# Ledger of designs, part 55: designed miniproteins, single chains

Each design is a single chain, and the fold is of that chain. pLDDT is the mean over its residues in the fold that is shown.

## One batch from the design tools (miniprotein)

Design m1897
Fold by ESMFold2-Fast:
Structure m1897 (fold): chain A 87 residues (1-87)
Amino acid sequence: MIELTPEELKKLQEELNKLREEAIAEGFTTDGDIVLAVMAREQGISVEEIRELVSDPRAQSVLVRSLFEGYSLEEAIERARRLEERR
């Protein structure tokens, strides 16, 4: 887990807001899809690649949240898979 300073968090939020506007322009309409698209761009991967790793929308929300909290993509996937185990 990466602990962000208030200044780093503010910079990240400004960058995420810009990416969010770009995602909305591309037709992503749900908050989950927008956040997932933003995080995919930051990690240099496609939204479809993330969806192939985690197919359940509820688990995708946990994956996206974990990435925002500074977990690695692999750790975020593991956390999302735990939600799938509960159904």
Scores: mean pLDDT 65

Design m1898
Fold by ESMFold2-Fast:
Structure m1898 (fold): chain A 73 residues (1-73)
Amino acid sequence: SSSEIEKIKKEIDQLKSQMGSIMDETAAKVDALKKAKASQEEIDKVVSDGEKQLDELAERLQKLKDKLDELEK
């Protein structure tokens, strides 16, 4: 239904926005740590934590895109 398609599109937009926020926050944290001359281990942890969150959201995003493609047939 058009209502279901619109709901999925909104969820996709929300996930994309959340992914963008995580990328921006991770980049800002890495930049701050580099300026503070933090250890590579601290930087690696922030990057790893960000990548894990992005991977989880990317999987959810792909499932929604697949469902949207099926509904738009």
Scores: mean pLDDT 88

Design m1899
Fold by ESMFold2-Fast:
Formats: structure tokens, C-alpha cells, sequence
Structure m1899 (fold): chain A 72 residues (1-72)
């Protein structure tokens, strides 16, 4: 169960870090990962993923007795 919380936290952090990058920095990261996506396409995808995560993180926080703020 600890792995699920860690995976969600790491994925959320990675998406947030990528969303904070400039378009030039994000384009470089996407190219290095072999992605054909534009920065704008990736930002839309990342926002959708993050929008669904708060409910999942809250559910896990309640289950394990951990404050939600620690998972964000």
C-alpha cells in the first residue's frame, strides 16, 4: 500500500514540475523522452491527470491516517 501512495505522489510531483517549466524546457524534456507531443498537448493531459488525483489522494490519506497535505 505504501507503494501506491508513493507512486501517486511521485507522479503528481513529476506532472507539477513539468507544468511549471517553460515551453522550451518542456519541449526538450518531451524530446528526450521520445514523445511527439507539443508542450500544450502535454499540459492539457497533465492538468486532466492532476484534476482526478485529489479524490484518490484523499481516499488514500483517510485509509492510512496521513494528512492530505503530506501527499501533495
Amino acid sequence: MERVVRDLLEAARELEELLQMSDEQLQQVLKERGSTWSPEQFREYARQQLAYRPDALRSLADRFGVPVERLL
Scores: mean pLDDT 65

Design m1900
Fold by ESMFold2-Fast:
Structure m1900 (fold): chain A 72 residues (1-72)
Amino acid sequence: MSREQLDLLSRSVLYLAKGATLKDDPKEKLKLEAVALYIESQADPSLDIKKIAERLGISPSTVSRILKEAGV
């Protein structure tokens, strides 16, 4: 556990918390989950775009699109 890992985890938690406070919008929840998993992947290089897509039940191209839309 490094300072960088703690910062990344804090950002991941913030995105998940934002998803929980949304007005039951499944599209926004999916976007925030994808961004949170991508931030987590910066701390864990074994977690790549394909694994993120698998966990979310979407294609890797959809994950890439969401991340570009989010500005990451």
Scores: mean pLDDT 72

Design m1901
Fold by ESMFold2-Fast:
Structure m1901 (fold): chain A 87 residues (1-87)
Amino acid sequence: MPRGALRGKITEVKGNKLTFEGEGDVSDLEAGDEVDVTLTASDGKVYTGTGVVTERRGRRAVVEIEADESVSDLKPGQEVGLELTLR
């Protein structure tokens, strides 16, 4: 599979599940794909972890982040830079 960083924003947070809206086509993501996650908050704080894509629809994907307590501070509607790198 081609590997690359996908950029976008978080539109929803529900526990450790994030809804990601890509700046372009996210067709390289499929349900069950393992991803490395880098999130950059508006204050410049960087969160890193791993996740699994649970759903994809058009430019949106739902990613379940492996639980890190620092990620639990993310809020719905928060503007966060999100970079997903396929494993």
Scores: mean pLDDT 67

Design m1902
Fold by ESMFold2-Fast:
Structure m1902 (fold): chain A 98 residues (1-98)
Amino acid sequence: SSLSKSSFAEFAEEEQKALKDAEEIVKNSEKEIQELYEKAKKSHPALYRAGAIAAALALALGRPELAKQMLEAAANNDAETLRQLELEAQALADAAAA
C-alpha cells in the first residue's frame, strides 16, 4: 500500500496515542525517570518521541534501568544507542510473550 494522506494520519494517531500512554507511564514512575524524560523532551523531536515510547515499553517489562538508559540516549541525541536499546527491549517483550 502506498503511504496515502489517510494512512499517514492513521499512523500519526497511533503514534500520538502511544506517546500519550508512554507519558502517563513515565508520569507515574520514579522521579529519576521523570527527570530523564524532561531532559529527553529538550532533544530533537524524533528522538524524544522514540525515547519516551521505548522507555514506556521497558517500564512495562519491569526494567526501569533500561528505561533510564533509553531516555538518557534520547536526551544526548544518541540515535544509535537508543536503537540498540529498543532492539533489546523488543527482544525481551517477544521472549515474555512466548
Scores: mean pLDDT 73

Design m1903
Fold by ESMFold2-Fast:
Structure m1903 (fold): chain A 143 residues (1-143)
Amino acid sequence: SHMERVRQVEREEAGRVGDVAAHQMMFLYSSGQTGKSAGDSLKAAFAAMAAVLREAGWDGVAEALLRLAAGEDPEKAAADFAKGLADFAVTAGLEETREVLGRALDAGAAAASPEMQPLIQAARDRVLSELDRAIARVREAEA
């Protein structure tokens, strides 16, 4: 049915958004492993992002991000982040997900060192671009 097709597209796009965001967080984590200054900046950025996610009620997503920042099973932390984000994208909707992630990434950039700020901004642009694509595709499926 048309409604089943729309719901399937919503789930597929939520999954892609989660995967893209997790990949960007893993890239930032890897960039933070280049030295103590980069690592300290990354931890501050991820803590600022986690605070925004917690205020939005996304406690599980925030916890996964903080585990990644601590280097606690990074692959599993990234997978948990992806799944939690996809679950919220389905529940809260992609437009609210875009707003919350945009604010979280802005907070992360503000907390970061000048050297890390461009990397976080690039991650923000990639994640928000994927969300814009996901929103457009869901709207096309609804038409």
Scores: mean pLDDT 89

Design m1904
Fold by ESMFold2-Fast:
Structure m1904 (fold): chain A 84 residues (1-84)
Amino acid sequence: SAEDLRAEGEALLREALRLYEEAIRLAKQGNVEEAERLLDEAERLGVRGYLLLSSVGADPSALLAEIGRKAREARELIEEQKAK
């Protein structure tokens, strides 16, 4: 159902957000390889969640804005650590 697809899409976006937050934590610890792995996984889940929500006409703009902020922070921290 559309409700099931919405719930699944929202769950995927929330898991993507969690993985971005974990990538930030790992990057701060200097664990760049694992942080990059989680960043890639978060990006895949984010795309899947977005496509599911788009298929049912949902607008996840608020959640996407939060994800976008955490994704940028994760990428910046990873690049900073790689520059060491």
Scores: mean pLDDT 89

Design m1905
Fold by ESMFold2-Fast:
Structure m1905 (fold): chain A 84 residues (1-84)
Amino acid sequence: EVEEALREFEERYEELLATSSPGARKLAEFLRRLLEEGLPPEEIFIRAAEWHLEEVLARNPDAAEADKAAARARLAELKAEFRA
């Protein structure tokens, strides 16, 4: 279930922001840590999405401000959706 939700998130973000194999591996390590802490799936997904966005932005400092704002807005929408 968590793995399927992460796959859907990755697919959605591929259209908005390019992801790298190194980023995906670091995300997997971060998720393993959250799973060990016993967080609920929705919280794990939110934390994963926040971490992933920060990694992508850190690797794309020259990205247009509009694209960075759009990515942050999309994360906010996803967080609101999971809190509903």
Scores: mean pLDDT 63

Design m1906
Fold by ESMFold2-Fast:
Structure m1906 (fold): chain A 75 residues (1-75)
Amino acid sequence: MSPAELASELVHALLAGDAERANELFAEAKADPAKLARARQFLASYVADPEYRAAIEAHLDTLSAELQAFLASLR
């Protein structure tokens, strides 16, 4: 999975309220810090959209603490 595919899959899981899938994708991504750093850049573009941001925020409490911290760290 490319960094762009990882970002897209994570956003789709978050939009669907699929906390298990979002947590799984993030846990796998943590094994490759370089991929996670690149995916972060793509994710920052998604969370700039108010609709995407609102959907993600609606499901934050179902996510792992590490994933919540990662999403909060987006610029």
Scores: mean pLDDT 77

Design m1907
Fold by ESMFold2-Fast:
Structure m1907 (fold): chain A 78 residues (1-78)
Amino acid sequence: SESYSEKAAEEGKEIDLEKLTEEALSGTPEQILEAYLEAVRRGDRESAERMRAALEKAPLSPELQEALARLEAAVAAA
């Protein structure tokens, strides 16, 4: 079982992650892609999935689509 002190810190991180995700979602497709990359590097699956869904709805340039595909392939290979 986790300590109450660690649980309080985790609750703070959860609020920050949601705010960070909302800020990224209100940004440009390039900013959303950067935030997605950062989330993947941190191992934050929830943030990555949310940003990926936003990118799927956003009209991406061919270059951004290719960058996203390469990133997904690299993550799958790791």
Scores: mean pLDDT 64

Design m1908
Fold by ESMFold2-Fast:
Structure m1908 (fold): chain A 86 residues (1-86)
Amino acid sequence: MTLYQATIQLDPSVSREQAERAREAAANAPGAIISTDFLGSTVPSLLPSPRGYVISSFFESEEAARQGIENVAQEAPVRDVRITPV
């Protein structure tokens, strides 16, 4: 089965609290892969960058990834999106 990774660049104006809600929206999308590793790292992940927060999430299909991105866009302004098969 091919998984799809969605990398979502949020606008630099987005606050940490708003970015966290956007990450939770991605996690609650149908077909989203939700996991925690032994060190407590969570998928979907939220990473700060000089260009704003980045959300990384995995989905069961390309359609699920597109829906997850739409859910994120409802919570926070999105600057860039990439979907890649993994």
Scores: mean pLDDT 77

Design m1909
Fold by ESMFold2-Fast:
Structure m1909 (fold): chain A 64 residues (1-64)
Amino acid sequence: SERERAALLSAAGVAEEYGADQGIQSGRGGIQNGFERAGELALRAAEEAGEDGQRAAELMRRAA
């Protein structure tokens, strides 16, 4: 389904961003920036899944 696809894309995006950020970071700031980026990806995934407020909130929570 579109929701499942969005969830997988969100998870892949979070993993990708976290991995890249971890290679560069020297502390908490790098991790924080990675999560901010993951939040943006989660929001876009939620938009793709449709206006499901509960799902959107969960994706944002996972990315934060």
Scores: mean pLDDT 55

Design m1910
Fold by ESMFold2-Fast:
Structure m1910 (fold): chain A 77 residues (1-77)
Amino acid sequence: EVKLDEETKKYVDEQAERILKENLSPEEVVKRIEEIDKKYGPEAAVYLASQLGKMGAPEEVIAAAARYIREKYPNFG
């Protein structure tokens, strides 16, 4: 279970929606996840990747997000 404060969760939800609306490339999405990870930690980064999948982001974006989490946090599951 991803345990995030409601404020952080709302912020990440907003970022996920913006990513979809702006139709960002996989590379830009990975940068956005890295920024969230550096500022809020792995739980926020994992939550962002999960929300992108739930919101129907393109396959290449979902794959890039999942790869970032797997490579940086292989024991996060």
Scores: mean pLDDT 81

Design m1911
Fold by ESMFold2-Fast:
Structure m1911 (fold): chain A 74 residues (1-74)
Amino acid sequence: MTVSEAAKLIKERAKELGVDPKKLARDIINLINIRRGKLNPLSYQPDDRVGPVVAELRSKGFTDDQIIEAAKKV
């Protein structure tokens, strides 16, 4: 599965959630970097739906690095 396919999934989930796809992509990158200890949380009230999108991408076999690369392409 390609990084381009992951980027399409992020765009589709953003549409379903009624949010800007670039905002969802940024929130995904931030959440992964927080979990890796590379970023302090920029938002103290993150959308709880962001976590499920990351979990879905991981369940489809994407690594955190691939998810970040895909999010940057949104």
Scores: mean pLDDT 76

Design m1912
Fold by ESMFold2-Fast:
Structure m1912 (fold): chain A 86 residues (1-86)
Amino acid sequence: AEELLERGRALAREVAELDPRAAPEAQTVIDALDALEQGDSIDTLRGVAEAAARRVRQLLSPPLAERATALIAEAGRAGIEAARLQ
């Protein structure tokens, strides 16, 4: 579970590395993964990931937005998988 959470955090950090304008959205996903590790709900992580994906689509050019949304989706899936392996 810990390795999957760290994978999720690494994927979210890649969003910030793609474009600094996406750094706040990347941070919200990292914060949601940290909250999930402390016992928060999978639904909270899903909501945060969906909001972050919508925001990066508005902020970034289409090729960067597509890559950023894919990374956010992968980070969210890693967190959900970690929670299910408890």
Scores: mean pLDDT 85

Design m1913
Fold by ESMFold2-Fast:
Structure m1913 (fold): chain A 91 residues (1-91)
Amino acid sequence: DEEKRKKIIELLDKAKEELARRLKDEATRTVAVWGLDEAKKAVEEGASAEEVIKILEGIKQLVALMGRDPADVALAVEIIDKLIEEIKKIA
């Protein structure tokens, strides 16, 4: 359980770094990075893998609604989807 939590935090940190590096649109980048920070806080406060996946699903929706560049929105959704799949493998 502690090892799973640690692994989820590592996956979140890696995805956040990728989003910060690859997204060019400030609005899309800001929302995506903020959302992953919120997911990380939830993990640190004891959220289950299932709860973290629900948070990430909500962040995908928020990115789609608030993002200004369609290509960056699609890229952010792809990165978050990959993150969700990696979390599912260890849940």
Scores: mean pLDDT 87

Design m1914
Fold by ESMFold2-Fast:
Structure m1914 (fold): chain A 88 residues (1-88)
Amino acid sequence: MSARERVESLSPTELAILREIVRYTKGKAKPVGDVVDKIIEELGLDLGTVNESLKNLIDKGLIIIKEEGDSILISVDPAAAEALRELE
């Protein structure tokens, strides 16, 4: 499945979360806690909904998780970020 097809398969909530991650990370890896806090602030979603959506985005390979020391970092797959831009 192409990155575009994976992005197009997202629910409206998952798509909104992916857009917010792209806006916040700006092509860089960021601490997962900071990303979660930003999503809650911008979208008004509860923590459970955010965590479920993030798990689905990871499972689809649209976001990448990297462990660095005591921190867990999150970034967007470059092909997924490009596909998301093409949908706007």
Scores: mean pLDDT 82

Design m1915
Fold by ESMFold2-Fast:
Structure m1915 (fold): chain A 78 residues (1-78)
Amino acid sequence: SALEEAPEEAQKLAEETLEKVKAAKTREEAGRILREGAEKLSKIPGAEKVAQSLRGAADLALNSGFSVEVVAQVLERS
């Protein structure tokens, strides 16, 4: 997956972002966390695919009304 092929720093940041998403009480909070994670990942060379996946997950959380569990699954598959 894009996550497994990313630099270790990007993998750690994505894992920390996923843990925060799982702890989020609202979709708005989850979307904010994912957006912040994507922004940080965009600064790491080689993490472009992971950053894109987190941006997609943030869009799902903020605009589609998906549950936090579904958002976490999308992130894990990316």
Scores: mean pLDDT 73

Design m1916
Fold by ESMFold2-Fast:
Structure m1916 (fold): chain A 92 residues (1-92)
Amino acid sequence: SAAAARQAALAAAEDARFAEAVAYLKEQGVEITPELEAQIRAAIRLDALINDPSASDQAIRDAILALAKALNISLTDEQIDAYIAAVKARHA
């Protein structure tokens, strides 16, 4: 289906962005730790979702929580809801 093809293309694009980011950082002499990999993956996923007007609020919320966890920060439900509302307002 067109939806399945789009989903596969988006996943491939995220994987490509991750590979490019890791290659660039290694070229700059940066050591890629498991913590840094988790941060890069979470940031790429959130960026993809906030730039997709068809992304669900739940998908954006899960991505925000994943990034917050990778960065060792805590966010309230109110802060997350405010961020999602701001993201959705840009697509309205």
Scores: mean pLDDT 83

Design m1917
Fold by ESMFold2-Fast:
Structure m1917 (fold): chain A 96 residues (1-96)
Amino acid sequence: SEKEKELEKMEERVKIMLENVEEEIKAGKKVEDSEQRRVVLGLALVAKKAIELGKLELARKYIEKIRSLLPHLSPELKEEAEELIKELEKELKEAE
C-alpha cells in the first residue's frame, strides 16, 4: 500500500541518521543537539506510523531505539525524548 511505502522510506531515512549519530558516539565525539533531535523525532515518527498501520512490533523496535539514545542526549532533549516515549507507549497500548 501507499502508506506502507511511505513507512519504508521513513525507516530508510532515519536509519541513515541514526547510524551517523551512533558512529559519532562510538568515536567519542559530541553529537550536536540539532542532529540528536532530528534522529529522536525521526524515530518517533516511524514508531507512530507503524502504530497507525498496526505494525506494533516494529513500533516497539523504534521506541527502543529512542530509549537506547537517552544516555547520550542533553538533559533538555532527554526530557523531550522521554515524553515522546510515554506518548508512543500510550498509543501502542490503545492500539492493542
Scores: mean pLDDT 85

Design m1918
Fold by ESMFold2-Fast:
Structure m1918 (fold): chain A 68 residues (1-68)
Amino acid sequence: MEKLEKARKELEAYSKDPTISEEELEYIRAVLALRYGVPPEELGAEEETVERIRRMAEAGREAALEIG
């Protein structure tokens, strides 16, 4: 899948960066999974982290619709 390949290439670049911590890498995995619309398990992202980020994005969108 084209999107999965792109997500994996970006994740590989981040994983090679020694300034990025394991905690930051977990967040990056979750963000890439949501950004490319690929299964979180394909990138090793924790479901809880993905759900947290997804909720934040949805809350922002709902607030914009309610105010507009």
Scores: mean pLDDT 73

Design m1919
Fold by ESMFold2-Fast:
Structure m1919 (fold): chain A 76 residues (1-76)
Amino acid sequence: MKEELEKKEKLIEEYVELRMEYVKKYGSEEAKAQAEKNKEAILEKLKEALRSGSMPELSIENLEEAIELLKEKLKE
């Protein structure tokens, strides 16, 4: 089911981007710098976990819920 994996990868990318925005808005200077350095590593780790099936909790539903929660937090 390659289409499902592609959709999950896009959701992971959106999640990481929103998480970065959240850290930039609410995080300390140290947290902002650390997030920028680690963005690529976090993306690679999550995509690898998705492809290997080691994190079954990375379902489409769970990713969409996490994204929606981050969007609500960003609205303040």
Scores: mean pLDDT 75

Design m1920
Fold by ESMFold2-Fast:
Structure m1920 (fold): chain A 92 residues (1-92)
Amino acid sequence: MEALEKLEEAKERVRRLIAELERLAASDLPREEQLARLRALVEEGDRVVEEVVPLVPLAETDEEVKEKLEEFRRLADEFAARVRELLARLGA
């Protein structure tokens, strides 16, 4: 139960990061401010991943944990892809 709750919380955190990144990408903020905010979002994403890493071994024996971890990985990959797209647009 606790591992599933942590994975759902982690997924929701990544969904919020994706939404913030979408708002940032649509903003008219100066390049330097966009880069600073993007860095903060990446650092927060790294913290979420670090919190999920200890749950990975549980996926070997719990199918529900495995499914939620796969859902989390998909969201994390989407966030990473959007980060790369914005960095390319900003020339960084």
Scores: mean pLDDT 86

Design m1921
Fold by ESMFold2-Fast:
Structure m1921 (fold): chain A 65 residues (1-65)
Amino acid sequence: ADFARQLLIRVGKLSEEVAEELVRKALAGEELSDEEIRRLAEQSGVSPETVRRSYLGAKTLLAEL
């Protein structure tokens, strides 16, 4: 979990708060809706594509850890 969070911050350039939210959702097995992706992108000041990529990366890392 901590490793995935750090990767989201470094690779996705997400805020710690958004990175923690993505890790929590990935651990809970929740999928992100387009609306949630848009909201998190606005919250972090990044593109929706960046949030989507970061979430997929987090899910992949958490599946291996």
Scores: mean pLDDT 73

Design m1922
Fold by ESMFold2-Fast:
Structure m1922 (fold): chain A 74 residues (1-74)
Amino acid sequence: MLEAPTVRISEETLEQIVEILQDESLSDEEKFEKIKELLVKEGVPEEVAERVARWFVDMGAEVMRAMYEKLKAA
């Protein structure tokens, strides 16, 4: 397994990221943009913010996919 990029994120910012990831009305692209903006606002370099935002979006999609497959398999 590849290790996630290490970034110091405040608990408040992390809660906002989780809320964005759980919002099913947002597309993956919209989630990526919102998370990237939050990270840049918190002082994360733009290059790192893009990688972290992509990781969060991919992780969220993968977790939801794994849960869905597990439920269908019973």
Scores: mean pLDDT 69

Design m1923
Fold by ESMFold2-Fast:
Structure m1923 (fold): chain A 90 residues (1-90)
Amino acid sequence: MEKEKQEIKALFDELIKKAEEIAKLPGTEKEGKELKKEIEKQRDAALKVGASLEEVQALAEGINSYLDKLYKEAVQKALEEAEKAKRLAA
């Protein structure tokens, strides 16, 4: 039981770190902060209720896919804005 709780915590902690990285990107600061709060709430709820590791892994996979999508979109937009700024400064 304790081992599963630690593993669940580690999965959510990894997702929280990804949300924090998204919050550092231009244009996604608010969304990243809101996602971090939501993931923290889900972590606390899962640990309190004693959710199964299997259920949490499935949920974490879905959240991770969404975070990866947001990160890729934010990075792409940041690169496009940086290139535009460089062209205007040249």
Scores: mean pLDDT 79

Design m1924
Fold by ESMFold2-Fast:
Structure m1924 (fold): chain A 71 residues (1-71)
Amino acid sequence: AIKVDDIDAAVARVKALAEEELAASPLVESVEVEVEREGNRATVTLTITLKESPEGTDARLVETRTLVFEE
């Protein structure tokens, strides 16, 4: 059975691990984690902004992962 707290706990754990790992990197300026829940699905979007690119381009990495839980 899926509980809202189970989804929240899983998302919070993934977010915490990602923020800890990325925040330890001197190349990372900021990390944004966005979670969108729809029924039994949770879409996690991780946006990593890197410090100033020597090429003057936007140095952003975006990873989206959809988690599907059974009811």
Scores: mean pLDDT 64

Design m1925
Fold by ESMFold2-Fast:
Structure m1925 (fold): chain A 65 residues (1-65)
Amino acid sequence: MEDIFKAVEEIKKLAEDLGIKVKIEVSGGEIEVYIEKSDEEKNEELAERILEIAARAGAKATVHL
């Protein structure tokens, strides 16, 4: 559970660094990220990194636009 919490914090910081607004939900070990505002380049970078962070934490991740 702590690994998932750390993954969520890392995703949140990454989104803030990129200036992208996201909503993060955690349910049953799955991380769902909703991206509200982004440009193409930043969106691709954020989505790719989110999937990598979740994989390291052993969690499933879904990214929604």
Scores: mean pLDDT 76

Design m1926
Fold by ESMFold2-Fast:
Structure m1926 (fold): chain A 67 residues (1-67)
Amino acid sequence: EEVDPAVKMKRELGLSNREIAEALGVSPSTVSRFFRELEKGIPIDLSNPERREFWERLLDYLLEKSK
């Protein structure tokens, strides 16, 4: 189905999992797992505040990089 916009932006910007992890203050494995789930089409559970907060921070970072 649809590839998540965050996955597309990461690929287009050539960002590594380490680079994103450093920017967001998380481990590279956290970023790798998150993008692996998005690539599988697993929806982001926005009712989970931790997952929602991470998604919002990630999206903000990717949008800033795409300027």
Scores: mean pLDDT 75

Design m1927
Fold by ESMFold2-Fast:
Structure m1927 (fold): chain A 72 residues (1-72)
Amino acid sequence: GDAAEGARRAEEAVVRAMSGGDREAEAKKLQEALLEAGGDEELARQAMRSLIAGDFAAAGKYAGQALRAGGA
């Protein structure tokens, strides 16, 4: 379903950013994917900002919290 696809795309965005991809582009994809998965909007935004900053641990933490808080 779209929620599972969103969660998969969120993981791919983080992996690509960690692998030297364009952090700004991948951060936007991460936020969009988390919202598609039904994640919390503010936590998805924090995950995006953390990924842009290169804080991959914080990005993963906020992404996980977004999915749990949003009921996805």
Scores: mean pLDDT 79

Design m1928
Fold by ESMFold2-Fast:
Structure m1928 (fold): chain A 72 residues (1-72)
Amino acid sequence: SDEKAIKESEEVVNSVPKSTIELAEKAEKLLLEGKSLAEAAKELGVSPATVSNALRTRKEIEEKAKEIYEKA
């Protein structure tokens, strides 16, 4: 039963880090469409905590890109 969800979560965790970034991009797009964090998580088939973690990772990349732009 939950083994399927655990395997999907394990595939995400053991997948290329890019899968987390893609999840964050999809979640942000849903939030911009007016959906809540919980609704975005439901749409993506993950927990709200997973979405929050993915968004945090994307924010770190965004800040790094901003720093590069400011130094250029």
Scores: mean pLDDT 68

Design m1929
Fold by ESMFold2-Fast:
Structure m1929 (fold): chain A 94 residues (1-94)
Amino acid sequence: MAEELRKLAEEAEKAGHPTVANFARAYADGDELTASKYDVAARIDAVGLFEEGKYEEAAKVYEMLAKVYRILGDEKTAENFEKIAKELREKAKA
């Protein structure tokens, strides 16, 4: 729901992930085109963090994206992001 998306956006922004925050906020506003733009931007940010060896931070981005997709009812995409996040967390431990 819109309120849950706005709360998640606030949490993402506080965590230093403005692209995820903008993604959640855009969906809360009903702006699916802007949401799609920021979804792509957030995924690019996560890949950049991975390339820099910041596995824990990359995992956080995927975990927050998964939460957005669960609120939207897209369980398959949410599960895929959660699996990526888990793999990244295991890399962070190594």
Scores: mean pLDDT 86

Design m1930
Fold by ESMFold2-Fast:
Structure m1930 (fold): chain A 81 residues (1-81)
Amino acid sequence: MEEEIEEAIDVLAELAARSDFDREVALTLGIMGLSVAKKSNDGKGAVEFLERTIERLRELGASEEDIKRIEEQKERIEKAV
């Protein structure tokens, strides 16, 4: 589970580096939430932070390809819990 959360953080960081400011902020907030969840061993919290990040990115017009990458990380964490 910690490894799955770390992989999710890496994916969000990669997307943030390629994003405009509003999407970068949304992704950075997601990374902060995932970092807290990793330290507390909270897989359900990690999933909830990813769900919030996905919802915010959809509001900001992120591509379905980027959304799918985050959804795949959420599914990996859900299977590890």
Scores: mean pLDDT 85

Design m1931
Fold by ESMFold2-Fast:
Structure m1931 (fold): chain A 100 residues (1-100)
Amino acid sequence: MELIRKILESARDLAEYLIENPDLPLLIKLVHLIAIGSGLLVVLRMLKKLNAPEELLELVERGIELVKEASRALLAGDLEAALKKLEEVVEVLEELIELV
């Protein structure tokens, strides 16, 4: 669980950085979102191997979907929607950190 927690904490820190720096270039924002999403996919695979509860797996999958929604909002130029989705990503990551 220590490695999973570290991945989740890193993903949270990246999401918070994006929230605090809304004027970053689009490419830099997308690279950070790819890093967050990739981290969550690794966490999902590790938790499945550990036979984690379905509720925990569903929470990780929700986080992945929120990252996809944030990416779509950024590509559409909807910075307000992207910010709201990033805030929801942070909330999901904080809940996951508490549970692992």
Scores: mean pLDDT 89

